# Designs tried in a protein design run: designed miniproteins, single chains, continued (5). Part 91

Each design is a single chain, and the fold is of that chain. pLDDT is the mean over its residues in the fold that is shown.

## One batch from the design tools (miniprotein)

Design m19357
Fold by ESMFold2-Fast:
Structure m19357 (fold): chain A 67 residues (1-67)
Amino acid sequence: SMEELKRRLREEAERAGLPEEAIELLLEAIEPALKALEEAAKDPLKETEDIKKALELIAEAAKLFEE
């Protein structure tokens, strides 16, 4: 579920030592990617493009920790 993915992402970010504000920004930025992954899970045979887009958005969100 999207909530489970958010929980796991929060746990990893906390383990990496990110401040709470950065974790909240990451979760907000990655939310469109998580929704795309949830939609892809409903019909994986047709939703390959949504998975690719979700991975791209996740990579973009990761750049927030570099800037």
Scores: mean pLDDT 67

Design m19358
Fold by ESMFold2-Fast:
Structure m19358 (fold): chain A 80 residues (1-80)
Amino acid sequence: MLLSEEEVRELWKQGLLALAQEDYEKAIEYFEEVAEKSTDLAMRAAALFYLAEAYEKQGKKELAKKYYEEALKLAKEVAE
């Protein structure tokens, strides 16, 4: 099920707050939901970048690299 724009904005805000508080587990949960359920491709790409950052902060470097590559690929598909 896709989320409303208001629900996506709230998840995004909570994800950023979790990153600022170094709560990487919660940040991952929030940004995963944005990446999966947002209809905005730019928002999804940005969420994938923040997922990569959160995983890197947890020391999961291979998983972080995967999400950086997915985010870059999606960002290029949005660009003309």
Scores: mean pLDDT 81

Design m19359
Fold by ESMFold2-Fast:
Structure m19359 (fold): chain A 56 residues (1-56)
Amino acid sequence: SREQLRRQAATALANRDWVTAAELLRQLDVPPEVADELLDAAEAGASASELERLLR
């Protein structure tokens, strides 16, 4: 489901698993501006729950 993919993407980003995160974000068809926000937040140490909120 899309919700499951979103949770998995947020978790991958929080764990700095960039390869998995990139693939999941492609599957979710995330806009570039949202992807930029997610990358900035993840690099700043955002939690998986915070990253999932940004995907909403």
Scores: mean pLDDT 82

Design m19360
Fold by ESMFold2-Fast:
Structure m19360 (fold): chain A 67 residues (1-67)
Amino acid sequence: SERENLLLAAEILRKEAEKLKDEKVREEVLSLVDQAIEILRNGGSVEEARRLLEKAAELLKKHVPEE
């Protein structure tokens, strides 16, 4: 299920965000992830949740770059 896969992705992003040293960036990423999880758990828009998680992943990637 896409909803289940996005929930798994959100939990992974949440764990990675907790490692961020920049408090402002960490709070922003966690806020986006928490919003996505809430949407997914309440049967809301999968498309909106995906958009929020994509924003969270881009912020995380910008501050913890992966090669």
Scores: mean pLDDT 81

Design m19361
Fold by ESMFold2-Fast:
Structure m19361 (fold): chain A 88 residues (1-88)
Amino acid sequence: MKYPPATEVAQELFDIGKILEAQGKHELAAQAYRQAINVDPNYPEAWFNLGKALEKLGKTEEAIAYYQRALELAPDFEEAKKKIEELS
């Protein structure tokens, strides 16, 4: 079929999220990261970056939940563990 692979689509959405974060567009970045995890829910970095975007929006409880999800998918994700410890 003429569709890109799901992993490629998720990566492109993740990259769009990073570009939006660089522009200070935290709400749009969060939407891009949510779309990335909707395509590939086994994407720890997308869950982690969604948490960071929500933290910038003052959504601390939601950010903690997404950092926990990133750590569940990648138990050695040191940055996610550190964020949970800092915010809990």
Scores: mean pLDDT 84

Design m19362
Fold by ESMFold2-Fast:
Structure m19362 (fold): chain A 70 residues (1-70)
Amino acid sequence: MDKEILLLAIDNLIEMFESMRPFLSPELQEKLDAAIEEANKARDQSLDVLREAYNKLNEALIEALRHLRA
C-alpha cells in the first residue's frame, strides 16, 4: 500500500471517530484521542510505523463501537 493511500485511510478513520465523539464516554474519547495522536505523530515516519498506527486506531474504533452497541 502506498503511503498516500494509508494516510488517506487514517484521515478517514479520524473523521469517523470525530463524528462519533459526542456519543462516546470520556474514557473512550481519551483512548481514541491517544490513538489519533499516535497516528498523527506517525505521518512522517516509515510505512511500518504508519501501518501499526493505523491498526491501533482501527482497533480503538472497533472497541468504541462494541461499547456503543452493547
Scores: mean pLDDT 78

Design m19363
Fold by ESMFold2-Fast:
Structure m19363 (fold): chain A 78 residues (1-78)
Amino acid sequence: MKISKEQFEAEVLTALAAMYLSLGDLFEKRGELDEAIESYRKAIELYEQALKIDPNNPVARQGLEEARKRLEELEKKK
C-alpha cells in the first residue's frame, strides 16, 4: 500500500482533530464552556485542513460535522 506524504499529513490532521473533539466533549461535561468552544473550534480547523488534502476522508467528514454541531449548540447557549 502506497501512502503519499499528503495522505499521511491528512491522517495526522484527522487524528489531531479527533483528539480536540474529545477534549471539547470532556470540557463540556466539566462545565468548562470556553475551553470546550476553543477545543471544538480547533477540531473544526484541523478537520477542514485534512479535507483540503483528502476531500473523501469519511472520518474527517464525520468529525467535522460533529464538531460544527457541538460548537453551534454551545454558542447558542452562551
Scores: mean pLDDT 83

Design m19364
Fold by ESMFold2-Fast:
Structure m19364 (fold): chain A 66 residues (1-66)
Amino acid sequence: MTLRVTLTGDEAEKEATLAELRSLPHVEVRQLGENTYEVTLTGSVTQEIGTVLRLIGLPHVELELV
């Protein structure tokens, strides 16, 4: 599963959210633009569900299914 993640908010909020994204297990993160990232989930179905729920809960983030 691949998601497009757009970071919003101020610089400190973007840094905190990016750190959270990079801390997620079984995730490939690729930068597409200054505030836009492609997140590919590489774990089991159960791990993918958990990661998606974590991503939905992130503040100041826009998520799109690719």
Scores: mean pLDDT 77

Design m19365
Fold by ESMFold2-Fast:
Structure m19365 (fold): chain A 61 residues (1-61)
Amino acid sequence: MKEKILEENKKLVDRLIEQASKNPDPEIAEAVALLGAAVIASTEKDPEVRKEILDYAEEKL
């Protein structure tokens, strides 16, 4: 159950990073990706799931 939620959220983070990376300014691209990952994480009530989403986004940047 948690594994499926994490997998789906990781896919959302991957899509977000891909879209953010199209920005020609790498600092803005990183900021947009991190803010978006924080928004995705904020929709999850489980603090462990939130941490994993944020850690995954940070590892990919």
Scores: mean pLDDT 78

Design m19366
Fold by ESMFold2-Fast:
Structure m19366 (fold): chain A 69 residues (1-69)
Amino acid sequence: SMKELVEKVKALDEEKQKKLLGLAQEKGLIDEEILKKVNEESKGDIKKAAELLVEIIGKEKAEELLAEI
């Protein structure tokens, strides 16, 4: 479920959460506008940024990124 995926992402260390955000941008899953919105809503909290990313890109794409980390 999406809830289980969010909990999985929350359990990652900060470096892996940052890598998730970087990979999503590199793969074109998020554009600059979405990245800006995520950064504004998270207010520097990388864990919250990673949670928002997963919700934006959806379960399937988030699972693909997690498999690459």
Scores: mean pLDDT 82

Design m19367
Fold by ESMFold2-Fast:
Structure m19367 (fold): chain A 57 residues (1-57)
Amino acid sequence: SEEARRRGLEAQREAARRAGLEGALAASEAGARAREAGGGLEELAEAGEEGLRRGLE
């Protein structure tokens, strides 16, 4: 039904939001580790991208 389809789409959007939040948290943690290692801006960016990729998989 249309209602079931709408609820399914809403659940998918919610799951996407959660995946995005998990990705952001992973990126933040990776960035913190890179900073602790004394990395420069490039190392921080790489760590953030890696964290996002892991969180969004």
Scores: mean pLDDT 66

Design m19368
Fold by ESMFold2-Fast:
Structure m19368 (fold): chain A 74 residues (1-74)
Amino acid sequence: SMNEELAKQLLGLGEQAYAFAKSNGLEELGEELRKKLEEMAEAIKAGDWEKALELAKEADKLLAEILAKAEELK
């Protein structure tokens, strides 16, 4: 199903985001983002689009924070 495929892609992105954050000394933020993407994947599997959208906004804020902090470290 498309929901299962999208959920699998989000889990993969979460692992990649975690690895990127960890490589920049931002492991805690990377773990938080990964957990939000895992929760979003579960909401998508359940068809809870309202919850998925809320989690997507939270994940977007965390990703922006990771990128801003990674830029400061250069």
Scores: mean pLDDT 86

Design m19369
Fold by ESMFold2-Fast:
Structure m19369 (fold): chain A 79 residues (1-79)
Amino acid sequence: MIEEIREILKEPPSSEKVLRIQDLVLKKASELVKQGKGLEATLLTMRADDLRMELLRDISKFPELGEELIKLLEEAEKA
């Protein structure tokens, strides 16, 4: 998951890559729900949607906001 997002961040930024990252986050949230971590899944998807909306406003922020998303995913995996 996190490594897949890091690979996407190495590529030139685009709206399609923002959507690919969102799909990976939703997949991770589904896995958290199956583990009984529904609250962590909900918080992860809400925060990821906020970051995605910011990227859709200014794609040049892609590297910085991508790193914030990775941090959120690392926190969700530790929970």
Scores: mean pLDDT 74

Design m19370
Fold by ESMFold2-Fast:
Structure m19370 (fold): chain A 97 residues (1-97)
Amino acid sequence: MVEELDELYERLEKDVELTKRKAEEILREAERLPEPSAEDRALGAGFVEGLRTQVAAGVPKAEAAASAVVTAEAALRAGRSGVARAAAEAALELAEE
């Protein structure tokens, strides 16, 4: 069943292990998509930069990781493998720090 993104975020922010598991699932699914465009890669890089800036400004890493997984899931549903990979990788790094 397709979960609403807002419902997914609420579950992820309460469960770091679920955040890690979802990020790993998204990375595996993104590997099956075509190679990302230059625009898609640039959007992914920009998202990660913005996410790191939010963490530096005091956003908790668990909340940032949850937001990154939601962004990665939305990107995956839109076929944007560059954003999906970048966001999911950032979520895993934040969840393990």
Scores: mean pLDDT 82

Design m19371
Fold by ESMFold2-Fast:
Structure m19371 (fold): chain A 86 residues (1-86)
Amino acid sequence: FHELRGEGGASTDAWVEAQALDEAGEEVLLESRSEAEGWVSVAVLYGRAGEVELVAGVSDDPAEQEALRAEREAALAAFRARAAAA
């Protein structure tokens, strides 16, 4: 396991989260998320060799930001469900 999280910004909501999970069962997860200066960006890459899924987006529109956050959580949930379905 490896997890990196950064948070900052005196007047802005600015943080970055990056997570790398182990390769048990040859599944991996790499993700990044940044919220700064009214922008939200996400990138989630997960799966096994040869069968990789990717979710990525960036927006400064509040409605699209909510959709991006929901899409990221759905991708992470899908990865975890796959890992837990042993």
Scores: mean pLDDT 59

Design m19372
Fold by ESMFold2-Fast:
Structure m19372 (fold): chain A 65 residues (1-65)
Amino acid sequence: SREEKIEEITKLLVEEVPELSEEEARAIAETLLSGEVDLEEALERLKYIYGLSEEVLKKLKEIVE
């Protein structure tokens, strides 16, 4: 379900980026699942802002798709 994907992405982001609040991570998860943004561009932005590893970005893509 969409909510299960939001929870999974939120948990992953909070675990990988300790400076992100659960509320901020949830907002990112909702944006990625909205279908209103280009997924590859959004993931590249997250890599730039938060320094996410390629493995974490791959997991995020797998959850969204």
Scores: mean pLDDT 83

Design m19373
Fold by ESMFold2-Fast:
Structure m19373 (fold): chain A 66 residues (1-66)
Amino acid sequence: SAAEARALAERAAAAGLPVGIEVRGTTVTVRGGDEVVEVRFPTAEEALAFARELVARYPQAVLQVA
């Protein structure tokens, strides 16, 4: 869920771990340490908006858009 993706990004960033965010179509994948959370959105625009929200909150996160 989006809430689980936000929670993973938060705890990974708090632990000083790299945060990876990948957008593919309507899917956003958030990676932190050894954990992965995938979220599907109704539209690609909503997926990209969510990824941009996370990057704005966690500036050291790496964003990849495919």
Scores: mean pLDDT 85

Design m19374
Fold by ESMFold2-Fast:
Structure m19374 (fold): chain A 99 residues (1-99)
Amino acid sequence: MKEKFDLEVEIGVVLIHAATTLAVARSLPYKTEKIEKIEKELQELIDEAGRLSREVRATDPDDEEKLAEYRARIGELQERVNKLSDELDKLIEEYEKKK
């Protein structure tokens, strides 16, 4: 298995998840300061993941220590996007319960 290729795929999954969550937030017929904050944090995460993707592509595929560092950073990005997605879902549920 080519570790560098797997990292590129994992970053792609993070980008898709973050972009999808951002699209949901932007599609809402209501806006709150909390939703706007989530939109900003998702955009920052997308920008960070894009930078990391470029770093991974430029890295030597035999640099095992650097690839391990990138894997840890991707894990942190995955956790961050999951947290933002969960926070958005909770805000949507809270809004719908008020109607």
Scores: mean pLDDT 83

Design m19375
Fold by ESMFold2-Fast:
Structure m19375 (fold): chain A 74 residues (1-74)
Amino acid sequence: MPSVAELMAAHDARLVALGAEMETASPAEQAELLREQVAHTDALLAQLRALGAPDDVIASVENLRAQLRALLAE
């Protein structure tokens, strides 16, 4: 199993890739990409909790999830 640091590094890489995809995506495609990212973030939170990640790390990912959901509500 990857470490907390490895999971967060992979997460950061996914956010960079998402940003690049969003630049060329239509509004409908952007909404789909954001929904997929929420699902990936939910999976990451489950893994971080299973590994006993620090509360501040979990809170930072929960805050990002809330921001992604807010963007979908726009």
Scores: mean pLDDT 83

Design m19376
Fold by ESMFold2-Fast:
Structure m19376 (fold): chain A 64 residues (1-64)
Amino acid sequence: ERELAERLLEKAREAVEKGDIFDASAYVLGLATILAASENAGSPEADYVRRLLDEATELLNKAE
């Protein structure tokens, strides 16, 4: 989950850089899905995933 979340953040960042807001939004949604799964499982990584989601959301908001 952690590595997948990190990859989604990286892809979101690349999509924003390319101006591909639709792809960036899809990667942010993917991060939100991983966060929900981590929280439901009681994973200690949930807080880390939330921080990655916050960063991806900030990147997307700056691009809009």
Scores: mean pLDDT 79

Design m19377
Fold by ESMFold2-Fast:
Structure m19377 (fold): chain A 66 residues (1-66)
Amino acid sequence: ATAEQQLANGKVFDALGLYDFAAASYKKAVELDPKNKEAWKHLAEVYRKLGDEETAEKYEKKAQEI
């Protein structure tokens, strides 16, 4: 699977409110392509939806470095 496929899968789970599945897919996307700024932003946003604001801020800063 490509980073783009994992990002797309994450967006589908996110739209369905399946935030744990979305987080897993977005995490796989950034593992496959650590320079994918969009994937890091989505990972940060989904962690906010999960109530983990501290982790969300760390991933948001990672997106800003790209």
Scores: mean pLDDT 85

Design m19378
Fold by ESMFold2-Fast:
Structure m19378 (fold): chain A 62 residues (1-62)
Amino acid sequence: SIEEIIEKIKKKDTETAVLGLLRLLEEGYKEAVPALEEILKTDKSLSPSLRTLAEEAIARLK
């Protein structure tokens, strides 16, 4: 299921997890939005470029 895929992605390092969740959003899986928002809120190590890309992707879906 999509939820299992998201959980597997979340087990990766922060950068790889963000990229994986962004790919799911590009494929239309809105279920990735809460996971991506959680990482943006909790992880301070994410590069500014990836943070901006993720924030823009979420904004386009809302």
Scores: mean pLDDT 80

Design m19379
Fold by ESMFold2-Fast:
Structure m19379 (fold): chain A 64 residues (1-64)
Amino acid sequence: SMSDLEEFVKRVREALRKAKSREEALRNIRKLVNEYIEKHQPSDDELAELLREVSRLVQEWLAS
């Protein structure tokens, strides 16, 4: 079974793949992060882990 974080990471990867510009990618990621926070109400530690994963995915995307 896929965890909520794994589903979120998959959605971020999809948003990055479909983005036609850096501005579009960042706007879509910000929306996904805000939706996750509202839906799951993560703790500070969980939020820090989420933001680390987002930063890693963005850096990998920019390097590709």
Scores: mean pLDDT 83

Design m19380
Fold by ESMFold2-Fast:
Structure m19380 (fold): chain A 81 residues (1-81)
Amino acid sequence: MKLSPETLEAEVRVSLALMRYSILKQQGASKEELIEELEELIKEAREALETAKREGAPESVIRSLEQTLKAAEEELEKLKA
C-alpha cells in the first residue's frame, strides 16, 4: 500500500515537530518553549490528520495521527496545569 505524496509529506512534518519537542525537553527548555513547540506539533498533527482523511489514507495511519494528536494535547494540558 503506497501513501499519497501529500500524506507522506504531512507525516514527515509531524515527525520533525515531535523530534524538535523531544530535543527541547531533553535539553531542559523552559515551560514556555515547550508549550510553543507542543502547539506547533498539535498544528502539524491536525493538518496531517485532515490530509490523511482527505487522501483516503489507511485506518492505521489515521489512528496513528489521532494518537499523536491526543498525546500532544494531553502533554500541553499537563504543562499548562
Scores: mean pLDDT 83

Design m19381
Fold by ESMFold2-Fast:
Structure m19381 (fold): chain A 106 residues (1-106)
Amino acid sequence: MEEERLKELLERIRRGEATLEEIYEALSSPDEELRKAAVERLGEIGNVLPLIEALSDPSPEVRKAAAEKLGELGSPTAIPALRALADPDPAVNAAAAEAIARIESR
């Protein structure tokens, strides 16, 4: 079943056993948990550009995770995207503001 494959990929990503190619595939998944796990893993790997793209994800939980990981990585490349983020979810806006503050304090 498709759901079983998504669950297996999710667990592999969480265990750090997924390839970078599988992580990028997960970012394009209709499954929110799988996209969020991919964002968290990309944050651990340090891939800034896919995280910037994840700021446009349909899920506020995924957008918040992307903003938090960009703040942790501290790349000034993320600042224009974080500043442009006018999200209807106040938690996402708070995460983006905190990320900008963390990046600019370096």
Scores: mean pLDDT 81

Design m19382
Fold by ESMFold2-Fast:
Structure m19382 (fold): chain A 97 residues (1-97)
Amino acid sequence: MEKELEEKIKKDPKNAKAWLELGLVYLGKSEYEKAIEAYKKAIELDPKYVDAYTNLGRAYLELEKYEEAIEYAKKALEIDPNNEKAKQVLALAKEAK
């Protein structure tokens, strides 16, 4: 999957969904810094991509970067106020701080 996503991105680097999927692969491998870079690229390409913001917040939470986790969870909630995963990231990051 990772190699297929890398080739897909190489052919079309503006594919926000492929960047999100690559970030999810890195997140699953606990490669949080690589996941963050992939999610940031997804939001650069699609600034309303709620899933990218939510997963970016989760990756920052795993790295204990609570300010960044709060920032991106809030961004997800600005786009989708009812996003349960974003609310959970926000609550966990605020509690840990």
Scores: mean pLDDT 85

Design m19383
Fold by ESMFold2-Fast:
Structure m19383 (fold): chain A 76 residues (1-76)
Amino acid sequence: ELERLLEEAGRLAEEATKAYDEGKYEEAAKLLKEAAEVLERAAELAEEQGDEELAAQLRRAAEAAKALAKKLEELA
């Protein structure tokens, strides 16, 4: 499960990057919000498995994605 969530978050981040490069800021923001949600779920599983370092890293990544999404929505 954790590995699948990390793969999904990576895919969403790649799609967000492509949207950003195309000037589709609203679409990029949506994809980043979806990535943040997946990263938060992955962090919960990592914490459940005792990997507190990975959980903290994933939570930080989720917050960064949310912050970037908000900034992109303001630009759209």
Scores: mean pLDDT 84

Design m19384
Fold by ESMFold2-Fast:
Structure m19384 (fold): chain A 68 residues (1-68)
Amino acid sequence: ISELEKRILGELFKAGRPLSAEELAKRLGVSQSTVSRHLRRLEEKGLVRRVAGGRYEITEEGLEELRK
């Protein structure tokens, strides 16, 4: 995965709760559109899961990806 995708997974792990694309964009200093594009790719790979309120959480597979 890309460096930005690793940073997205890291922020989700540190937060310990689902985050929106807007919250991630503010944390990472990038546009919401950029974050949303990468979140879709991470969801397709099974590394994040979409939950209620348009938020995303890290999956067990995503946690394993951070350890690589």
Scores: mean pLDDT 85

Design m19385
Fold by ESMFold2-Fast:
Structure m19385 (fold): chain A 70 residues (1-70)
Amino acid sequence: SLEELLKRLKELAKEMEEAKTLEEWVRLAKEMLDLFLEAGEAAKTDEERKEIEKLREEIGKKAELTKEKL
Protein backbone atom coordinates (compact mmCIF):
# COMPACT_ATOMS: atom_id res chain seq x y z
CA SER A 1 0.00 0.00 0.00
CA LEU A 2 1.04 3.64 -0.35
CA GLU A 3 1.10 4.02 3.45
CA GLU A 4 3.55 1.08 3.78
CA LEU A 5 5.77 2.50 0.99
CA LEU A 6 5.90 5.93 2.69
CA LYS A 7 6.72 4.28 6.04
CA ARG A 8 9.57 2.29 4.44
CA LEU A 9 10.90 5.48 2.79
CA LYS A 10 11.01 7.22 6.19
CA GLU A 11 12.88 4.23 7.68
CA LEU A 12 15.43 4.22 4.82
CA ALA A 13 15.91 7.99 5.22
CA LYS A 14 16.94 7.39 8.85
CA GLU A 15 19.36 4.65 7.72
CA MET A 16 20.84 7.05 5.15
CA GLU A 17 21.54 9.67 7.86
CA GLU A 18 23.63 6.97 9.62
CA ALA A 19 25.52 5.94 6.45
CA LYS A 20 29.29 5.62 7.03
CA THR A 21 30.44 5.27 3.39
CA LEU A 22 29.53 6.73 0.01
CA GLU A 23 28.89 3.16 -1.24
CA GLU A 24 26.26 2.62 1.49
CA TRP A 25 24.71 6.05 0.74
CA VAL A 26 24.42 5.18 -3.00
CA ARG A 27 22.84 1.79 -2.21
CA LEU A 28 20.22 3.41 0.05
CA ALA A 29 19.60 6.23 -2.46
CA LYS A 30 18.88 3.68 -5.23
CA GLU A 31 16.50 1.72 -2.98
CA MET A 32 14.66 4.93 -2.04
CA LEU A 33 14.43 6.00 -5.71
CA ASP A 34 12.75 2.67 -6.55
CA LEU A 35 10.31 3.10 -3.64
CA PHE A 36 9.45 6.67 -4.73
CA LEU A 37 8.68 5.34 -8.22
CA GLU A 38 6.41 2.65 -6.69
CA ALA A 39 4.72 5.25 -4.46
CA GLY A 40 4.05 7.46 -7.49
CA GLU A 41 2.40 4.53 -9.30
CA ALA A 42 0.33 3.69 -6.18
CA ALA A 43 -0.95 7.27 -5.69
CA LYS A 44 -4.61 7.73 -6.73
CA THR A 45 -5.41 11.27 -5.48
CA ASP A 46 -3.81 14.73 -5.66
CA GLU A 47 -3.51 14.65 -1.85
CA GLU A 48 -1.45 11.44 -2.03
CA ARG A 49 0.78 12.91 -4.76
CA LYS A 50 1.40 16.04 -2.63
CA GLU A 51 2.30 13.83 0.36
CA ILE A 52 4.86 11.96 -1.79
CA GLU A 53 6.29 15.26 -3.15
CA LYS A 54 6.65 16.73 0.36
CA LEU A 55 8.43 13.59 1.61
CA ARG A 56 10.70 13.55 -1.47
CA GLU A 57 11.76 17.16 -0.85
CA GLU A 58 12.39 16.58 2.87
CA ILE A 59 14.36 13.35 2.35
CA GLY A 60 16.26 14.81 -0.62
CA LYS A 61 17.57 17.76 1.39
CA LYS A 62 18.76 15.52 4.25
CA ALA A 63 20.30 13.00 1.81
CA GLU A 64 22.38 15.71 0.09
CA LEU A 65 23.65 16.99 3.46
CA THR A 66 24.70 13.45 4.46
CA LYS A 67 26.42 12.85 1.09
CA GLU A 68 28.52 16.04 1.52
CA LYS A 69 29.92 14.60 4.78
CA LEU A 70 31.05 11.34 3.09
Scores: mean pLDDT 84

Design m19386
Fold by ESMFold2-Fast:
Structure m19386 (fold): chain A 62 residues (1-62)
Amino acid sequence: MTREELERAALRIARKAMELIDQGKPLDEVIEFVREEARKAGLPDEVIDSLIAAVRDLYERK
């Protein structure tokens, strides 16, 4: 996967996670969504962990 493809996939997943948070979905459901979508997109584990951490931080600020 190119860096550009990885960045685009990560941003798309993060954007959708934000939509789920705005809809009032519980944190665990949002994290599971991010994990599944990132794995399907072929993102490396380090990127998946980073996305989950970002989602947790965003949820706590809401």
Scores: mean pLDDT 79

Design m19387
Fold by ESMFold2-Fast:
Structure m19387 (fold): chain A 63 residues (1-63)
Amino acid sequence: GELIPVEEIPKEEQERIKKKLEKLGLPVTDKRLSLEYEVEESFKRMEEAIDKLIEERKKKKLE
C-alpha cells in the first residue's frame, strides 16, 4: 500500500490542498497532493478518535 492515487482523492480536498501548498510556496505535484492528503487523513482520524473519547466522558459525567 503506497500513497493514495490523486484521482481517488475527492476534488474538493484536492483543491483545498493545492491552495494550502501554494500558500506555503511548495510545488503542487500529484505525489505531494497524495502525501499531504494521507497525512491530513491520519491526523483527522486521530482527532476524531480523541473527540469521541471526550464526548463519551462528558456523557458519563452528565448522567
Scores: mean pLDDT 75

Design m19388
Fold by ESMFold2-Fast:
Structure m19388 (fold): chain A 98 residues (1-98)
Amino acid sequence: EREEMVLEIALSLHLTGLDFILAPVLPELAERVRQLNEDFVSGKISVDEALARLDEIEAEVEKNKDKLTPEQYKEVRDTLAGIRALLEELKALRERRK
């Protein structure tokens, strides 16, 4: 399997997990996560655009921190960090492909 495909699958799984965590407490933000996953997987947006949307999602999580339990907040922050790492790796891999 190509390294890029493995990273894209991992990214989609992490975004799906984030949607699942956020849906019961921040459903509008969960919808934004779902849209990011769909747009990225379909090739509608670049890695740089995905990173920009991730920055907006991270800002909304911080703004709504009081709506999350400490455990939920930690899980969301850890998942966001994982998504960012995967996007940065995909960006590096695609730059090597040029």
Scores: mean pLDDT 84

Design m19389
Fold by ESMFold2-Fast:
Structure m19389 (fold): chain A 60 residues (1-60)
Amino acid sequence: DIEELFKKLDTNGDGVITGSELHFVGGLEGDKITEVIKEADKDGDGVIDFDEFKAYVERK
């Protein structure tokens, strides 16, 4: 479930995912982290909120 996955990645419960959380919890490598943030973070704030994460995952 996308919501459960987002909650797992958002380790501090602040409602956003950072690149560090993608690396340590998601197990992503540097290139993949940069790609995910670039593709999901449409407003350029450097973090991924739930709506951005859902849109990214639904493309897969």
Scores: mean pLDDT 72

Design m19390
Fold by ESMFold2-Fast:
Structure m19390 (fold): chain A 75 residues (1-75)
Amino acid sequence: SEKEEFKKQLEELYEEEKAVIEKEVKDEELKKKLLEFLEEVYEESLKMIAEGKSFEEVLKFLVEKGKELYKLLLE
């Protein structure tokens, strides 16, 4: 199903992003913040899917979270 395929893609992306952060981010405080942020975004995305939110709603959520992440990295 589209829902299961989307969940699988989110899980694969989460694991890849987590691995990159663990290997490449040298600042331990920034690493911790990025990993915590990534986990919260992933968990909320899964919750939205479980609650029956559309792909469009989940994608809009991910875009807004991406903006928050960018702002966090600049501050």
Scores: mean pLDDT 82

Design m19391
Fold by ESMFold2-Fast:
Structure m19391 (fold): chain A 67 residues (1-67)
Amino acid sequence: KDELKKELLRLIGELLRIIGEIFDLEKQLKQTKDEKEKEELEKKIEELEKRREELEEKIRELTKELE
């Protein structure tokens, strides 16, 4: 169970990092008036949201395994 706990903590760390990146990009998106920058930021946010969903699924699976 220690190996699964270490992996869970690692994934939680990655999730928090991605959430932070999304927050920063959303803040930039609200402040920018350049349409090209908006499109680039929206694409980056969408990519990170997909990675967030994948990590959340892995965390749920490992959490069930630890139960």
Scores: mean pLDDT 83

Design m19392
Fold by ESMFold2-Fast:
Structure m19392 (fold): chain A 86 residues (1-86)
Amino acid sequence: SIAEQIRKELEKIKEALEAKDYEKALEYAEKALELMKKDPNVSEGEKDIAEKGVKAMKTAIEAGDEKEAKEVAKNFIKFVEKILEK
């Protein structure tokens, strides 16, 4: 299912964060967002929030703000997990 594919990408984000590979964490977050956009069970509002999260993560990484990148990534994971458990 799309939900299982999204969960797999979230797990990869977690692994990338532990490895301090923020570029890989962003790649997996972008893949999760694209899967969410294809899922008709995810609302437009939820897709918009997720997209803003990915954009914030990219901005923090490009600024070299590791603390912000990690916090935004964790918030993205928690938000998407909450959607998938509904």
Scores: mean pLDDT 87

Design m19393
Fold by ESMFold2-Fast:
Structure m19393 (fold): chain A 58 residues (1-58)
Amino acid sequence: MDAEREEELKNYRTIYEKSKDPEVKELAKKLIEALETKSWEEVAEIEEEIIRQLNEEL
């Protein structure tokens, strides 16, 4: 995994740890898994869902 992908993975692991919302945790878990398996299409879809969820919580 390149340095940029490692930083994204670290950021999403932080979101997973800090979030108390089970739906956000599940989305972060799926994104981490997709990043680790290099399923880029899944990564893009999950990233958009997480961003939308975070935007609504703000």
Scores: mean pLDDT 71

Design m19394
Fold by ESMFold2-Fast:
Structure m19394 (fold): chain A 96 residues (1-96)
Amino acid sequence: NAAKEAAFQKAYDEMRKAASELIKTVEEGSKLDPEKARENVKKKADEFTEKAIEGLKLDPERSYRIAKGIAKALSSFPIAKEYAEEFLKRVEEAVG
C-alpha cells in the first residue's frame, strides 16, 4: 500500500532526524559538564522514543530494528548506555 509506505517514510524521516540529534548530543556531551550532558542526552533520548513509538504504529518491525540499532550504537558511549537501555525497554513495551 503506497499510502501506508508514504506515511511510514515520513515517520522514518522523523525517527532518523531525532536519532541524529541524539547521537550528536551524546558526542558533544563528552566535551561538557557531566550533569548537563546527562540532562541533554535524556531529553533527546525521550524525543527519539516518542518518534520511535509513532513509527511502531505504522511498521513495528522496521521501527523496532531502527530503535535497536540506535541503542547498540549508543551503548559504546558510557554516558548514553543507561538511556539507550531505557528507551529500548519503552519501545519493547509499546510493541507488547
Scores: mean pLDDT 81

